# Ledger of designs, part 21: designed miniproteins, single chains, continued (5)

Each design is a single chain, and the fold is of that chain. pLDDT is the mean over its residues in the fold that is shown.

## One batch from the design tools (miniprotein)

Design m16710
Fold by ESMFold2-Fast:
Structure m16710 (fold): chain A 80 residues (1-80)
Amino acid sequence: MKVTIDMSGMEEDAELVLIYGFDESGRFAVEAHGPLPAGSVVELETSLKDPFMAVAITADLSSALLKAEGNTLKVVKVGK
C-alpha cells in the first residue's frame, strides 16, 4: 500500500519515521522508515493497512506527530 508522508510542517530532517497502522489480520503494527527531508511530501510503500499516525524523529531527538487525513499523514504537532 502507498501512503503519503507530508513533512511540509517540519523544518528539520527526520532521521526516522515510525508509521502506526494495522496488519492484514487487524493487529496493531509499527513500520520504520527514514530518513525523510524537511519540508518534503514523500510517497512510501507500506505493508500496513489503514495508517492512522506517524512519529518523525530528528537527529536532536525532537519529534513530530503526524495524523491521517485520507491516505496522507500530515504534521499536526512538533515538539522540541
Scores: mean pLDDT 80

Design m16711
Fold by ESMFold2-Fast:
Structure m16711 (fold): chain A 68 residues (1-68)
Amino acid sequence: SPNEASAALTPTQRRILLLLAWNPEGLSSREIAEKLGISQSTASRNLNELVKRGLAERLKDGRYVLKL
């Protein structure tokens, strides 16, 4: 698990943010999982952490976008 005291992003979190930057219309956790070759559970957990950190936003339709 990532160290909560660290401001550093994991490689998976960096890949998610890059993917969101290339898809400004937003992506679901399933689409991110499929594009990155990870489980949907892993994608959802990392997306929740990125939202908590203020780096991503969940839209009303369940897609995620880069918050900047």
Scores: mean pLDDT 82

Design m16712
Fold by ESMFold2-Fast:
Structure m16712 (fold): chain A 73 residues (1-73)
Amino acid sequence: SSSQRQQLLQQGRQHFQLGLQHFRQGNFQQSIDHFQISRDHFIQGGSSMDDIIDISINILRSSINITTQQRIS
């Protein structure tokens, strides 16, 4: 239903904002977890390919930062 779609997109947006917050705090694993949940909600909610790509890029960015931190420590 359209109401169910709207709820999925709203939950996707909430997880995306949480992912960004964790990224800014340097909590890269938690950032990835929230971005993955956000992407799944947007896919199920029928979001645009551009939104899905943007979230996927943010997942990759967080993953790179984890790898970089492991090499420095």
Scores: mean pLDDT 81

Design m16713
Fold by ESMFold2-Fast:
Parts: C-alpha cells; sequence; structure tokens
Structure m16713 (fold): chain A 94 residues (1-94)
C-alpha cells in the first residue's frame, strides 16, 4: 500500500534527476552529481546568512526522504546529508 506509493514516487524522482543531470542508470554517478549540487547550494545559503542549524535540519529531512527510496542512490545521499548536517550543527554549537 504505502510502499507502492513510495516506490512509484521514487521512480519518478529518479527519472527526473537522471534527465536533469544527463546520467544513465549509474546511481553512484547520479549521487555524485546530487552531492556536488547540494554542496554548492549549501555554500550559497551560508554566504547569504542562512543559519547552520536551519541547513542541518533541512539536510536531515532530505536524508530521511532519501532513505525511504530504498536504493543505492538513496543510501549514499542519505549518509552524506547526515554527515554534512552533523558538521553544520557542530559549527553552529561552537
Amino acid sequence: EKEELIKEGTKRVLEDLKKHFGVGDDEEELAKKLIEEADREIEKLLAAGTPQSELADGLEAAAKVAEMMDTKLGKIVAEYYRKRAEELRALAAA
């Protein structure tokens, strides 16, 4: 039931991301592109004065969604987002 909705949503998101980045079925390559784009966006938001704690909250939410995909891409991206969120929280607390 809910798993089918998540599976269908995951497929649509993956196909949209593949088209956006111009990558094939290589989930590791897609993950690298997503991480590179996320890093650029984080740096821009930090430069604009976005609080590190707010960015950490956003990355934790994104990691949770990525884990729900139950894919190699989702696992790689979720692990990266969680580590980056932890780093941002540590910086905010210092």
Scores: mean pLDDT 74

Design m16714
Fold by ESMFold2-Fast:
Structure m16714 (fold): chain A 93 residues (1-93)
Amino acid sequence: SVLDEITMLLLDKISEAIKKNPNKKISIKEFEEIVKEVAEEFSEHKELMEEIRKAAIEEAKKLADENGLLSYSQAMEVVVKAMKKAKEELEKK
């Protein structure tokens, strides 16, 4: 499904970013930039990508530490929760 493709691409890009970061974490800003990159590849799904972006930022803010950083496991949890929320919001429309 398109949701599975988006999920896998998000996780792949997040994993890559964390590997390159000296602290082995990702910031909320970097997370948002990755979501924007993925949205460019799924341009036909603009409404879905906007709901994913909103949900991802909301969930990232809840789990991030005091410096706005997320571990890999926390970033994965954000993606899972954001995808679920985005799906639920689209089912209401």
Scores: mean pLDDT 85

Design m16715
Fold by ESMFold2-Fast:
Structure m16715 (fold): chain A 70 residues (1-70)
Amino acid sequence: SEEERKKIFEEFKKVAEPLVEEAYEKNDFEKLKKLKEIWDEFLEKYEDESVSLEELKEFAKKAIEEMKKI
């Protein structure tokens, strides 16, 4: 459902936003660039109506894992 997709996006932002803010404060532009690339890839999946709820959940989980490893 649309509400479930929005919940996935909100959960993604709760992890992604602090990481982006930290990278920005540290002037770590290489990390910021990588985080932005993962964020933009997630947004494309979020806005793609053909992407199922389960695929979006899997993508969000993988994106969060990748962001945490940077």
Scores: mean pLDDT 84

Design m16716
Fold by ESMFold2-Fast:
Structure m16716 (fold): chain A 94 residues (1-94)
Amino acid sequence: DLEEKRQKVLENLKKHLSDEVAEAIVAIIFNASDEEIRELLKKAGFTPEQIEAILRAYNGNLPSEEELKKLMEKSSPEERTLLSVAIIAAEKNK
């Protein structure tokens, strides 16, 4: 069922990412609330600016392609992954 699928994805991500980043990715994929995602990103050590960028992407408020490229260039691999997953989740939810 949905919970078993969620747990399997989480376990696989934890093999390659920190637990906190893996939990945030899963929350985004499974359409968690902004509050839940924000708390997971805080726990993962992201700054308020990074958290708001990811949440804006998740809610479909995407920056221009040029602004997104600049943001990705400044971002850690984990932040880039979270931004990419948030964008995909936003498109899927349209």
Scores: mean pLDDT 81

Design m16717
Fold by ESMFold2-Fast:
Structure m16717 (fold): chain A 58 residues (1-58)
Amino acid sequence: SYEVLYQDGFGVLARLKDTGKIAARTNLGRSSSEVIERAKEKLGITPDPSLTMPLKLF
């Protein structure tokens, strides 16, 4: 159960509905820093780097 906040060709940023925490997932060949930088530019939000998103989110 996730709320997608931002998605692009580098990855996705989502809020976990159960915890309210923000998690990021990167696409193959992309770094977490790239997704974080773009998410900060778009939303002003930094995701928690310790959180991983399940394979079935997409």
Scores: mean pLDDT 61

Design m16718
Fold by ESMFold2-Fast:
Structure m16718 (fold): chain A 83 residues (1-83)
Amino acid sequence: FEIDLSLPSTYNPVTGEKTTFKLSEKAKELLKKAEELMKELYEESKNVTENAPKEELEKLNKKLEEIQELLNEATAEAQKAEE
């Protein structure tokens, strides 16, 4: 059994989601794109409080959707490498 030192908190610092993948070269490229968007999302969310305007929340949600799409693509590529 291995001790989980720490998962990449950069994956979903806003939602607290923790995942790790065994990535192929192609999956790494997709993950880099997702991480860039997550960094921007994290910085924007840092300034957002509970009473944030509706428009700001919608912007963050749209970015989150984009990130999710990229992560799904990266996951599919990683699974192909296992096969």
Scores: mean pLDDT 63

Design m16719
Fold by ESMFold2-Fast:
Structure m16719 (fold): chain A 97 residues (1-97)
Amino acid sequence: MEKGREEIERGVPESLADMFGAIARIEGKNLGIAQADIDWLSQVARDIMLHRDDAAKLQAIRAQLQAALAATADPAVRQALQSLIDVVDKFLAALAK
């Protein structure tokens, strides 16, 4: 019975993470981003949703996104990274209240 409750609690974050990852993948394809970059961006998008209530993990993800933004010259990848940073900043702002 306790296992079923843990599965339900995890199932909602996982389905939201999968949806957000799928949206990031569609947007990446529309922007002409390389498949390897789309795969990484989709995974980061899922991680943001899975950890949306964990400020420490969101701060770590934000640092990784900032480092990636500094390392890339591709304008489409830069726009995608900035959009993910904006989402992380919104979740961090919500957690601060």
Scores: mean pLDDT 74

Design m16720
Fold by ESMFold2-Fast:
Structure m16720 (fold): chain A 80 residues (1-80)
Amino acid sequence: SAEEVKREADMLITGARTGVEMARRVSETDPERAKKIAEAVRMMIQRGRELSKKLPAEDREKVLKEIDEIEREVERVLAA
């Protein structure tokens, strides 16, 4: 259902934000571990993008904007 899809997408975004924050914190002491966490977050946001395609346009645009922001943060962690 659309309700279930939206709940799944919101959960993935929340998890991805938590993950990227953890990766940033760990990057100070263990950059290899931070990279591994960032790669896992990248997989989560890719799944979120696929789920967003099943949402109404307005909800999809909001989800994609949040995913794009998280992806930029992930790229910064992976580039370090």
Scores: mean pLDDT 85

Design m16721
Fold by ESMFold2-Fast:
Structure m16721 (fold): chain A 70 residues (1-70)
Amino acid sequence: SAREQVEEILKKVRELLQKEKKTTPLDSDPEKVVETLAKAAEEFGLIPYEEAKELFTKVLEEALKEEAAR
């Protein structure tokens, strides 16, 4: 599923960032957060930027809908 793919990619991006001892600053704007993570996924060779942006946006929309329901 798209959620599983995004979670797997995000887990690998997080692992690689931790291995570099680097904290990526995240903007408060959700769109910029998606762009930053999509660029990181492409830089690590996990998935092309355009595909990462599409998948991350879809998962983020679902996560925001879940938070709004709480």
Scores: mean pLDDT 67

Design m16722
Fold by ESMFold2-Fast:
Structure m16722 (fold): chain A 83 residues (1-83)
Amino acid sequence: QRQQLLQQGRQLDQQGRRLYRQGDYVGSSLQYLQSSRLYQQAGDGLGASRSSGNAIDSTDLALQNPDGGQQLQDYSDQRLQQL
C-alpha cells in the first residue's frame, strides 16, 4: 500500500523529469506536484520536498512562456476557489 504510493510517486517524478527535459514546464510542474502529494501520503517527507522543489523550478520556467503562464493562471484560480 505505502510501497505502491512510493512507486507511483517515483513514476510521476520520472515523468516530470522527462517533460522538463522536453521543455514542457507546465506538464513537468503538474507531474512533480502530484508526485509530491503521493510522497506526502506515503510518509516520505524528503521525497515530497524534492518533488515540490522541482515543481517550483518548472513553474518558474513556465512563467517565462505566454502559454505556460496562462496554464499556471488557471491552476492558481482553481486553488483560490478550493476554500
Scores: mean pLDDT 76

Design m16723
Fold by ESMFold2-Fast:
Order: structure tokens, then C-alpha cells, then sequence
Structure m16723 (fold): chain A 56 residues (1-56)
């Protein structure tokens, strides 16, 4: 219920993780994984970062 600030923080962190994942995958030629890993970042940013790191 209450925690609009926490949600805003989580959304900001998710956007940062999405940007990092997208850039890493683009630089590695794995652009086809961007949609899947950015979706994952919205649910579990740490897991998305680990999967992106593992893929590159």
C-alpha cells in the first residue's frame, strides 16, 4: 500500500539496470536478448545483470 517512494526508487533502479544491460548486449552483438533481459530487469534487476554478464 504505502511506499510510492520505494516504487519510484525501484523504477529508477530498473531503468538504470535496463540501460546497462541494453548497452552491454549491444556492444557484445547480442541485441536479440535485449527484450528478454530488459523484461527480467523489471522483475529482478540483479538477476538481469547476472544473465547479461553471463551472456557477454
Amino acid sequence: MMDQLQRDIDDAMTRIVESVVRRALEQSGLSHLIPQLTELARVDPMKALAEADKAI
Scores: mean pLDDT 76

Design m16724
Fold by ESMFold2-Fast:
Structure m16724 (fold): chain A 81 residues (1-81)
Amino acid sequence: SVEEIEKEAREKIKKLLLEAAKKIKDENVRQEVIELVEQGKFIEAEKLLSKYLSKEEAEKLRKELDEIQRNAVRKLLEEQA
């Protein structure tokens, strides 16, 4: 179902962002990322993370988030067919 695909994508994004937050040494920044994720503000959470992660880690995170989004869109298109 559409709802199951959206739920799975959101849970994967949430888990990925929270795992990335663990790499942040600044406790205040880490806590802000966690709050943004809990509020469903995934774009804002990713933007904040990218400022504090290394370039390589930020690019890896972006790629993994893009893959989750692409897979969700593909599954949604299959549901409509």
Scores: mean pLDDT 84

Design m16725
Fold by ESMFold2-Fast:
Structure m16725 (fold): chain A 90 residues (1-90)
Amino acid sequence: EAEELLARGKEALEAGRYEEALRLFEEAIRLAGRATPEQLLGLGEAYAELGEYEKALEWAMEAARLSEDPSLASPITGVALRAIGDLLDK
């Protein structure tokens, strides 16, 4: 179930297992046949923690494009700003 994989991905992020979180979010998208803003935000967060800032920014922007939920605006903006800041620094 895609929702089960999303929950496991969030658990892996909280535990600091970023590569596992990335795999779980990618599998959730594959099983659902579409990406939700929450799944894309999870990918962005995992990529940012792994230092893959260009990918983190890409997924955060896609999450923002698909999201109509104001509660996701702050976490999406946070990932995007972190990614932009790190890309500008190096």
Scores: mean pLDDT 77

Design m16726
Fold by ESMFold2-Fast:
Structure m16726 (fold): chain A 97 residues (1-97)
Amino acid sequence: SLMEKFEEVNELYEELLKEFPERKARLISAIVYIETLRGKDPYEVYEELKKLELEELEERLKELLREAIEEQAKRLGAPKEEVEKALKEIDKLVEEL
């Protein structure tokens, strides 16, 4: 269930706030959530991400969001204008996290 995965990520975020600065906790939680939706194990993703610096986490999230948008656009046959608009929002979304 999407809701169960969301609750698991929220619990992870709260645990990460005990160990890491807020921004690192947000970035790790966001990446874990997306990768889990794509079929990866959340624990394995977390073990790799906790070793990364903020800049590496930001780039990882941007790449992951780009891939997700491109995959969804291909699946839905989305117009190029909508895809370009979504891709432009990636930097803003990651910076505001």
Scores: mean pLDDT 79

Design m16727
Fold by ESMFold2-Fast:
Parts: sequence; structure tokens; C-alpha cells
Structure m16727 (fold): chain A 92 residues (1-92)
Amino acid sequence: TKKYADDFYNMIKSLNVPQDAYDHFKKALDILSKQDTSSVKSAIKKAIDIIKKDPNKNGVLRGIQTILRYTKDMPQDAVDHLKKAQQKILQS
């Protein structure tokens, strides 16, 4: 799980989204990296695939939405940080 979380974070970092969004992504991914579930790994992999096909702000937003939709029993703190990351990207 940590490896997929790190891969997703590095992908987003390469796309030049706002620094505030990175901080929230980092927080959410740190929380998710403590879960060793196929659901988290699958959701993050799907998000990475979406961003690879659309490597821009819109792709990042869809990637985050994919994690929110497909990760089972996500901690509320992680949900909140992902939503704040989306908000910061939309404001840019």
C-alpha cells in the first residue's frame, strides 16, 4: 500500500498542481499507506492509470475521485484531506 501511495504522490507532484494540494495529498496518502488492503492498492492503481491518460489538472481531479469511490472503509481524515486537495486544485 505505501508503495502505491508514494507512486501516486510522485505522479501528482510531476504535474505541477498547487503546493497546498500536495500537502493535503501527502496527509491522505500517509493515512492510506497504513492500510494493507487490496481495495486501497486497486483504487490508487486505477487513479494512476487515469492520470497517465490525462496528465493534467483534470486527470488529477478524476484520479482523486476514483480513490474516493473505490477505496472501501476509508478513514474520514483521509477523505477530508483528499477533498481539500480537490478544492485547492479547483481554485487554481
Scores: mean pLDDT 75

Design m16728
Fold by ESMFold2-Fast:
Structure m16728 (fold): chain A 74 residues (1-74)
Amino acid sequence: SARAEELRARIEELLAEIEREAERQGTPKAHQILQGAREFARLAEAEYERTGDPRVLELAAQMLERLLAEMRAQ
């Protein structure tokens, strides 16, 4: 659906921003957050493919936005 495509694009953009922030900070904690973010996005995509429920992608985007904000606040 158009909504799922938009959410997937947003998740991809957020992961790219988290990756850039992790590279900028160069800390073990920042890299751990990046790895967790990637795994969480992967699981959300798998759940979406299984259920067709875009709410799992919405929750993933919200969580990635919070992680990015936390990284930038440090």
Scores: mean pLDDT 88

Design m16729
Fold by ESMFold2-Fast:
Structure m16729 (fold): chain A 57 residues (1-57)
Amino acid sequence: SRLEELRQRILELIEEYNKLVAELKKDPSNPDIQKKLKEVQEEIVRLHREIRELLAA
């Protein structure tokens, strides 16, 4: 189902977030890592909103 796909995507994004945090710790001056981290955070928020909308329908 779409709900299951969205939940799995959020778990994948959390893993990616953790990897990016570790990379940022090694290279805190890297703007590409900072940008990717922000994009991942924004995508997680967006997917949570989509899940809430699906459950409200």
Scores: mean pLDDT 85

Design m16730
Fold by ESMFold2-Fast:
Structure m16730 (fold): chain A 82 residues (1-82)
Amino acid sequence: AAATDAQREAAARALSAYLKENNAEAVAALGSVADGVFTLVAKVQNLETGEESYVTVTVGPDGTATVREASEAEKAALEAHM
């Protein structure tokens, strides 16, 4: 099943807040849905240092968004689509 508009909006807001807080920009992102959970994996670049990192935003069926470090599998999946 596709992600709901509410889940996509929550993920976008959470990622935007993370980027602003960490002085970073998104270079690439990949979204997926499994078991009612929307997962957005993003490659981000720090605007001051140029350092690249990977973050994952997860939005559950209740619309609660959380941000965490991406797993190695999530990084590999995103890189395969770049």
Scores: mean pLDDT 83

Design m16731
Fold by ESMFold2-Fast:
Order: C-alpha cells, then sequence, then structure tokens
Structure m16731 (fold): chain A 83 residues (1-83)
C-alpha cells in the first residue's frame, strides 16, 4: 500500500493520475505475490496504464498549452518498455 502511494506521488500529476498509478502498482504487487497473473488482471493493468498516460498528456496540454517534451518522452519510453 505505501509503495503504491509512493509511486503515485512520483507522477507529479492530478489526484486522478495519482489514484490510477496507485491502483496499477497495487495490481502489480498482488500479481507478484501470487507468482502469476490472470489474463483479466493483465488486461486491466494495461488499460489503466494507457488511461494514466493519456490523462498526464491531456493535463500537461491543458495547463501549459502544449505537451512538454519531457512528459512526452517519459510516457513514450513507458509505452515502449511496459506498455
Amino acid sequence: MEEAEKAAKQVKGSEEQKKLVAEITRLHLDAEERGEITPEQAERILDLNEKAYDLELQEDYEKNGKISKETYERIKKLREQRV
């Protein structure tokens, strides 16, 4: 739980983004503790990750009138490595 909250704080985004990151981290930790992941859990994790990335890009655009190169490159790397 604390680990999920710590990960959420690192995204420096809205409360919605922080909640999404916390949920994603919790699902990953649960899967690791079980030593396996169900197809349903894997699909949910991927969906939540994409939703979090989209929200971060949208909020950056809304707040700054543009998507910053830093935010775009970070999300692009995450999508390429972990989806």
Scores: mean pLDDT 67

Design m16732
Fold by ESMFold2-Fast:
Structure m16732 (fold): chain A 84 residues (1-84)
Amino acid sequence: SMEEAFREAEAVFTGLGIAFRAGDEVLSKHELTPEQVQRLFEVALSVAGEIAERLVRDGITPEIVAEGYALAKKRLEEEVEKLK
């Protein structure tokens, strides 16, 4: 349905936005090589997908958006620790 298609698209773009905002914050705090930045980009895309699935299932609420941001930040910081 049109409503279903709009909901899925909104969730995907919201998930991407959340993951990339978290990525920008993490990048601002660390000195990383171009190869390490590329790896963080891959992790951000993966987390964006997980967030989008949650948003489709449970809706786009301030609480779920905040949880998605916290998840993305956690996953990206964990990846930075592995790259040190």
Scores: mean pLDDT 87

Design m16733
Fold by ESMFold2-Fast:
Structure m16733 (fold): chain A 79 residues (1-79)
Amino acid sequence: MTIEEKIEEHWRKFLEEARKLLETDPSKIEGILKGIKAEIDMNRIPESVKEEVKALLQEIIERFPQYKDEAEEILKRLD
């Protein structure tokens, strides 16, 4: 497994768990957003998963207005 494949697998698992937390424990959304922001700051988001990350952020914006401003800030940083 290459380093790139390993990073993509970690992101895929993170996104799967994040989507599960949106349904089971919305209080964890702030932690999810903080995690994504930290990875952006470290320039560690593969291009292959950016669209899935953007889709997750868009879902958070639509479903959880209390996190809209933070999620929109992160979404802008991915562009």
Scores: mean pLDDT 80

Design m16734
Fold by ESMFold2-Fast:
Structure m16734 (fold): chain A 86 residues (1-86)
Amino acid sequence: DALEEARRMAELAVKLARQGDDELAVGAGEAAVRHALLSGLPVEEVRKLVEELVEELRKLGHDDVAEQVLRAGERVIREAEERGIV
């Protein structure tokens, strides 16, 4: 299940942020968004995944990581729209 796999990648992003691995956390968040889009999930569901991940990171006090994940997610969605994937 593409959504389930994307959620596992998002959970990894949270775990990495908690460990202080900020760059890897952002990378895992970006990978979750990219995987969701390439798996054919609707853009609305992908945006919801990003919003849920960003909210969780902010609640845990990882605001800088949350902002970077939001920017990376928006960039990946924009690139997918430009390529006609979504």
Scores: mean pLDDT 85

Design m16735
Fold by ESMFold2-Fast:
Structure m16735 (fold): chain A 54 residues (1-54)
Amino acid sequence: SELEKAREEAEKARAAGDTLAAIQHYGRSAVLAKKEGKEEEAKEFMRAARELTP
């Protein structure tokens, strides 16, 4: 699914040290999770993005 793809891209970017790309993909994952009614997952993705933001 698009949510799984966005999550994979976020993890790859984070592992590569690409902080900006990781923030972008976690943000996308949060939006997709909310769209699927997965509020808790969306909150976790938002938290990950915030932790990476300066």
Scores: mean pLDDT 82

Design m16736
Fold by ESMFold2-Fast:
Structure m16736 (fold): chain A 100 residues (1-100)
Amino acid sequence: HMQLTEEERAELRRLSALQKEYDANPDDKEVLDRLFEEAKRLAERYPGHSRVVEYLGNLYEQAKKRGDEERAKELFELLRKIAEQHPDDPFVRAALEILE
């Protein structure tokens, strides 16, 4: 629903493409690392953006299912920091509830 700039749309499309690449190759650590770093970069550039928070939440669930405790911890801390910056954002709050 939020009107995005062309730059924001391009970055979200790139993140979506990386997610699809990871879904096709779930054991590819390099793809997962690129997806994580891109999602983290977008979260720093666009803190509180609902779609970025959704991607971080999905990555957290995937990390937990894979037993990647270190990656899950990093994603949890990143989502927690975003929630501290945007306490009234319902998407950020929903993501934190999933982390419990």
Scores: mean pLDDT 70

Design m16737
Fold by ESMFold2-Fast:
Structure m16737 (fold): chain A 66 residues (1-66)
Amino acid sequence: MALQEEVLKILEDYKNNKADPADFGLALDTMIANNLPMPEELQKTIDAMVAAGREGARRIAEERER
């Protein structure tokens, strides 16, 4: 399971400020595109990022409604 191991390594590097957010995003897209099983810890991190993204999108939408 090379892709899953690679994604976990990128996630760990990202947590340690050794990887760019772009690298994490590419790894995430690779996991989704290949239907790889998401570890629970990774899924919790994704859920937190999605929640932050939804808040950001809500703010942008509210500013555009002005």
Scores: mean pLDDT 67

Design m16738
Fold by ESMFold2-Fast:
Structure m16738 (fold): chain A 104 residues (1-104)
Amino acid sequence: MTRLVIKTKNLTITISVRDETTAVVTVEGSPDAGKAAQKIAEILKERGLKATTQVLSDTRASVIVEGETGEKAAEAAFEAIKSLLTEPLVQVSENEYEGGDLKL
């Protein structure tokens, strides 16, 4: 997995592998983007990963996740995001999912 997109009711979340040990989660589309990024990072830290949040604008934020590999960092981010969803994800294409909303 090198990139995937999760579209919720109010936010678009993109997970991409950046390098050998790093994945980036980009959260955009709502004023809740910063809060969502902080919650994703908190879950990742509780699970023993290094996660750093960056607020990029009023409606866009990112989380930089370090893992054993970039792929494992991305997988951990995807699992953290799934744990925050109010409804199960529906796969709409090979690398695209739609879900309900985030528990913020």
Scores: mean pLDDT 82

Design m16739
Fold by ESMFold2-Fast:
Structure m16739 (fold): chain A 68 residues (1-68)
Amino acid sequence: MSLEQQLQEQLDSAVRTLLAHGASLDQIRTALDAVAQQGVADGLPRSVADALRDRALAAAERALAAQS
């Protein structure tokens, strides 16, 4: 897989796992920031990592809003 696909799968997995365990949006945001930082450290451009992180965070926000 490309680094972009790998990061996307890691972000999606993190969102799914944290939502399943009742994590708050702040906990999800912190975890996604850490995963995106690792993606940059692994060689992804920051702009790409940030875009993937923002997409994953938006998905988490929508899921939590639908539960409220």
Scores: mean pLDDT 85

Design m16740
Fold by ESMFold2-Fast:
Structure m16740 (fold): chain A 88 residues (1-88)
Amino acid sequence: SKSERVASLLERIVSLKGRLKENEDLQLLLPLLDQLQTVLEEKGSSLSDAELEDIDQALDLVESTLKKPTPSAEEVVAAALSLVGALQ
């Protein structure tokens, strides 16, 4: 269901925010994740399947970047741009 999908995305965001606080190079992503969390909490049930898919893909990219010991500047920028895209 959409409610279960929104809840899953929110759990992923909370987990990612915790992990980002341990990595100074990636903390620039925190404000974007905070904005995305607010959108999902306030309007998650009203988001289209395409919008939820954009959020899922953005979170996948952030998670992939966090798995690397030393992510490149290009990878961090790509993750930030994907989060900005999901917020539109």
Scores: mean pLDDT 82

Design m16741
Fold by ESMFold2-Fast:
Structure m16741 (fold): chain A 77 residues (1-77)
Amino acid sequence: SAEREAIRARAKAVVDKRGLTFEDSVIDRAVDRVLALPEAVRKAILAGGEEADKLLMKVLIDEDIDRGIELLKEAVL
């Protein structure tokens, strides 16, 4: 799907910018997790920005994302 491909591309861009390498399975898991989030949060992640990139990194490393989601929602008002 177009949304899946866009989220995957964004995740790879965030990882590449930080000079990190993740296995495709880790990136695919993160993409599936992002797709399970509310539409407003997914749109904010795709728009990009500092808080969106931080949230994507937390998803990739399997950290608690609840606070990141709250901060991103506040930014997208």
Scores: mean pLDDT 77

Design m16742
Fold by ESMFold2-Fast:
Structure m16742 (fold): chain A 60 residues (1-60)
Amino acid sequence: SERLERALANAERFAREAIKQGMAQEDILGLIRSQMERQGLSPAEIEEVLARVEAIIAEA
């Protein structure tokens, strides 16, 4: 869905900047989860976004 694609793109940009600022993984994931819940994403969509962010953090 366009909503999920936009959420993924935004989460990726946020995660990369947060990593540069030295934010802890737990804080990055918590903030993204909170924002996705506010935007009305389903639990499955939220888990997909968080899995992508975890992969980005692991590659950093």
Scores: mean pLDDT 85

Design m16743
Fold by ESMFold2-Fast:
Structure m16743 (fold): chain A 80 residues (1-80)
Amino acid sequence: MLTDEQKLMIENAKKLVEAYEKGSISEEEFREAMRYLIRKLLEMFGEEAARALVEALKDSKVYPLIKEILEEELKEMKEK
């Protein structure tokens, strides 16, 4: 079961996707903000929570980009 904090982070991620798709933020701003959210989820709740956030966004046009960010953060975490 997702915690209220995890649900809030998923909601924030959905708002970031919407803002990017509407052209309200740049790709650089989107990548930075999404990487921050994914990293925070990994540090606080682990890989399962980060994968749940990415999976909640699977129907978005930017899903391949979000998946790439997740795999980059997972690789960095394994090297620590």
Scores: mean pLDDT 80

Design m16744
Fold by ESMFold2-Fast:
Structure m16744 (fold): chain A 57 residues (1-57)
Amino acid sequence: SDMERALQQAGDRGQQAMQRIKQALENYKKGTASPEEQEIVDKLKRSEQAARQVHAE
């Protein structure tokens, strides 16, 4: 079914994104982050700043 496929694709994308974030943070801590990983960390910092203004906890 189309709905099952969409849910699985969303789950797979979520898992992949989480894995990339974990790897980027690990490499950032070690000082071995690539430009792509540095951009991921920068996006996280921007997202955190935006979230603080909304108080969405």
Scores: mean pLDDT 70

Design m16745
Fold by ESMFold2-Fast:
Structure m16745 (fold): chain A 90 residues (1-90)
Amino acid sequence: SADEKEKKLKELMDKIADTLEELLEKGEITEEEYFEYMKELAEAFDYLLETGDIDEAAKKVLEVVDKAIEKHPDNEEFKEIKKELEKLLA
């Protein structure tokens, strides 16, 4: 259902935020990079709230995750999140 899909997207967004916070605490990401990702996630969330378009919101979140994987290719949590987002969009 749409409600289940939206719930899953929100869970994945929370998991991304948690992963970014962990990287910031470990010094593996700068405060500037952290706030840029968090801003992009907030924009995706605002888009979801304004439009109800779960698929387009999920695509915006996937773009953030792809950028994170490019900069942190050894981070398995971002790769797992990407797989779950791709399942959501299938």
Scores: mean pLDDT 87

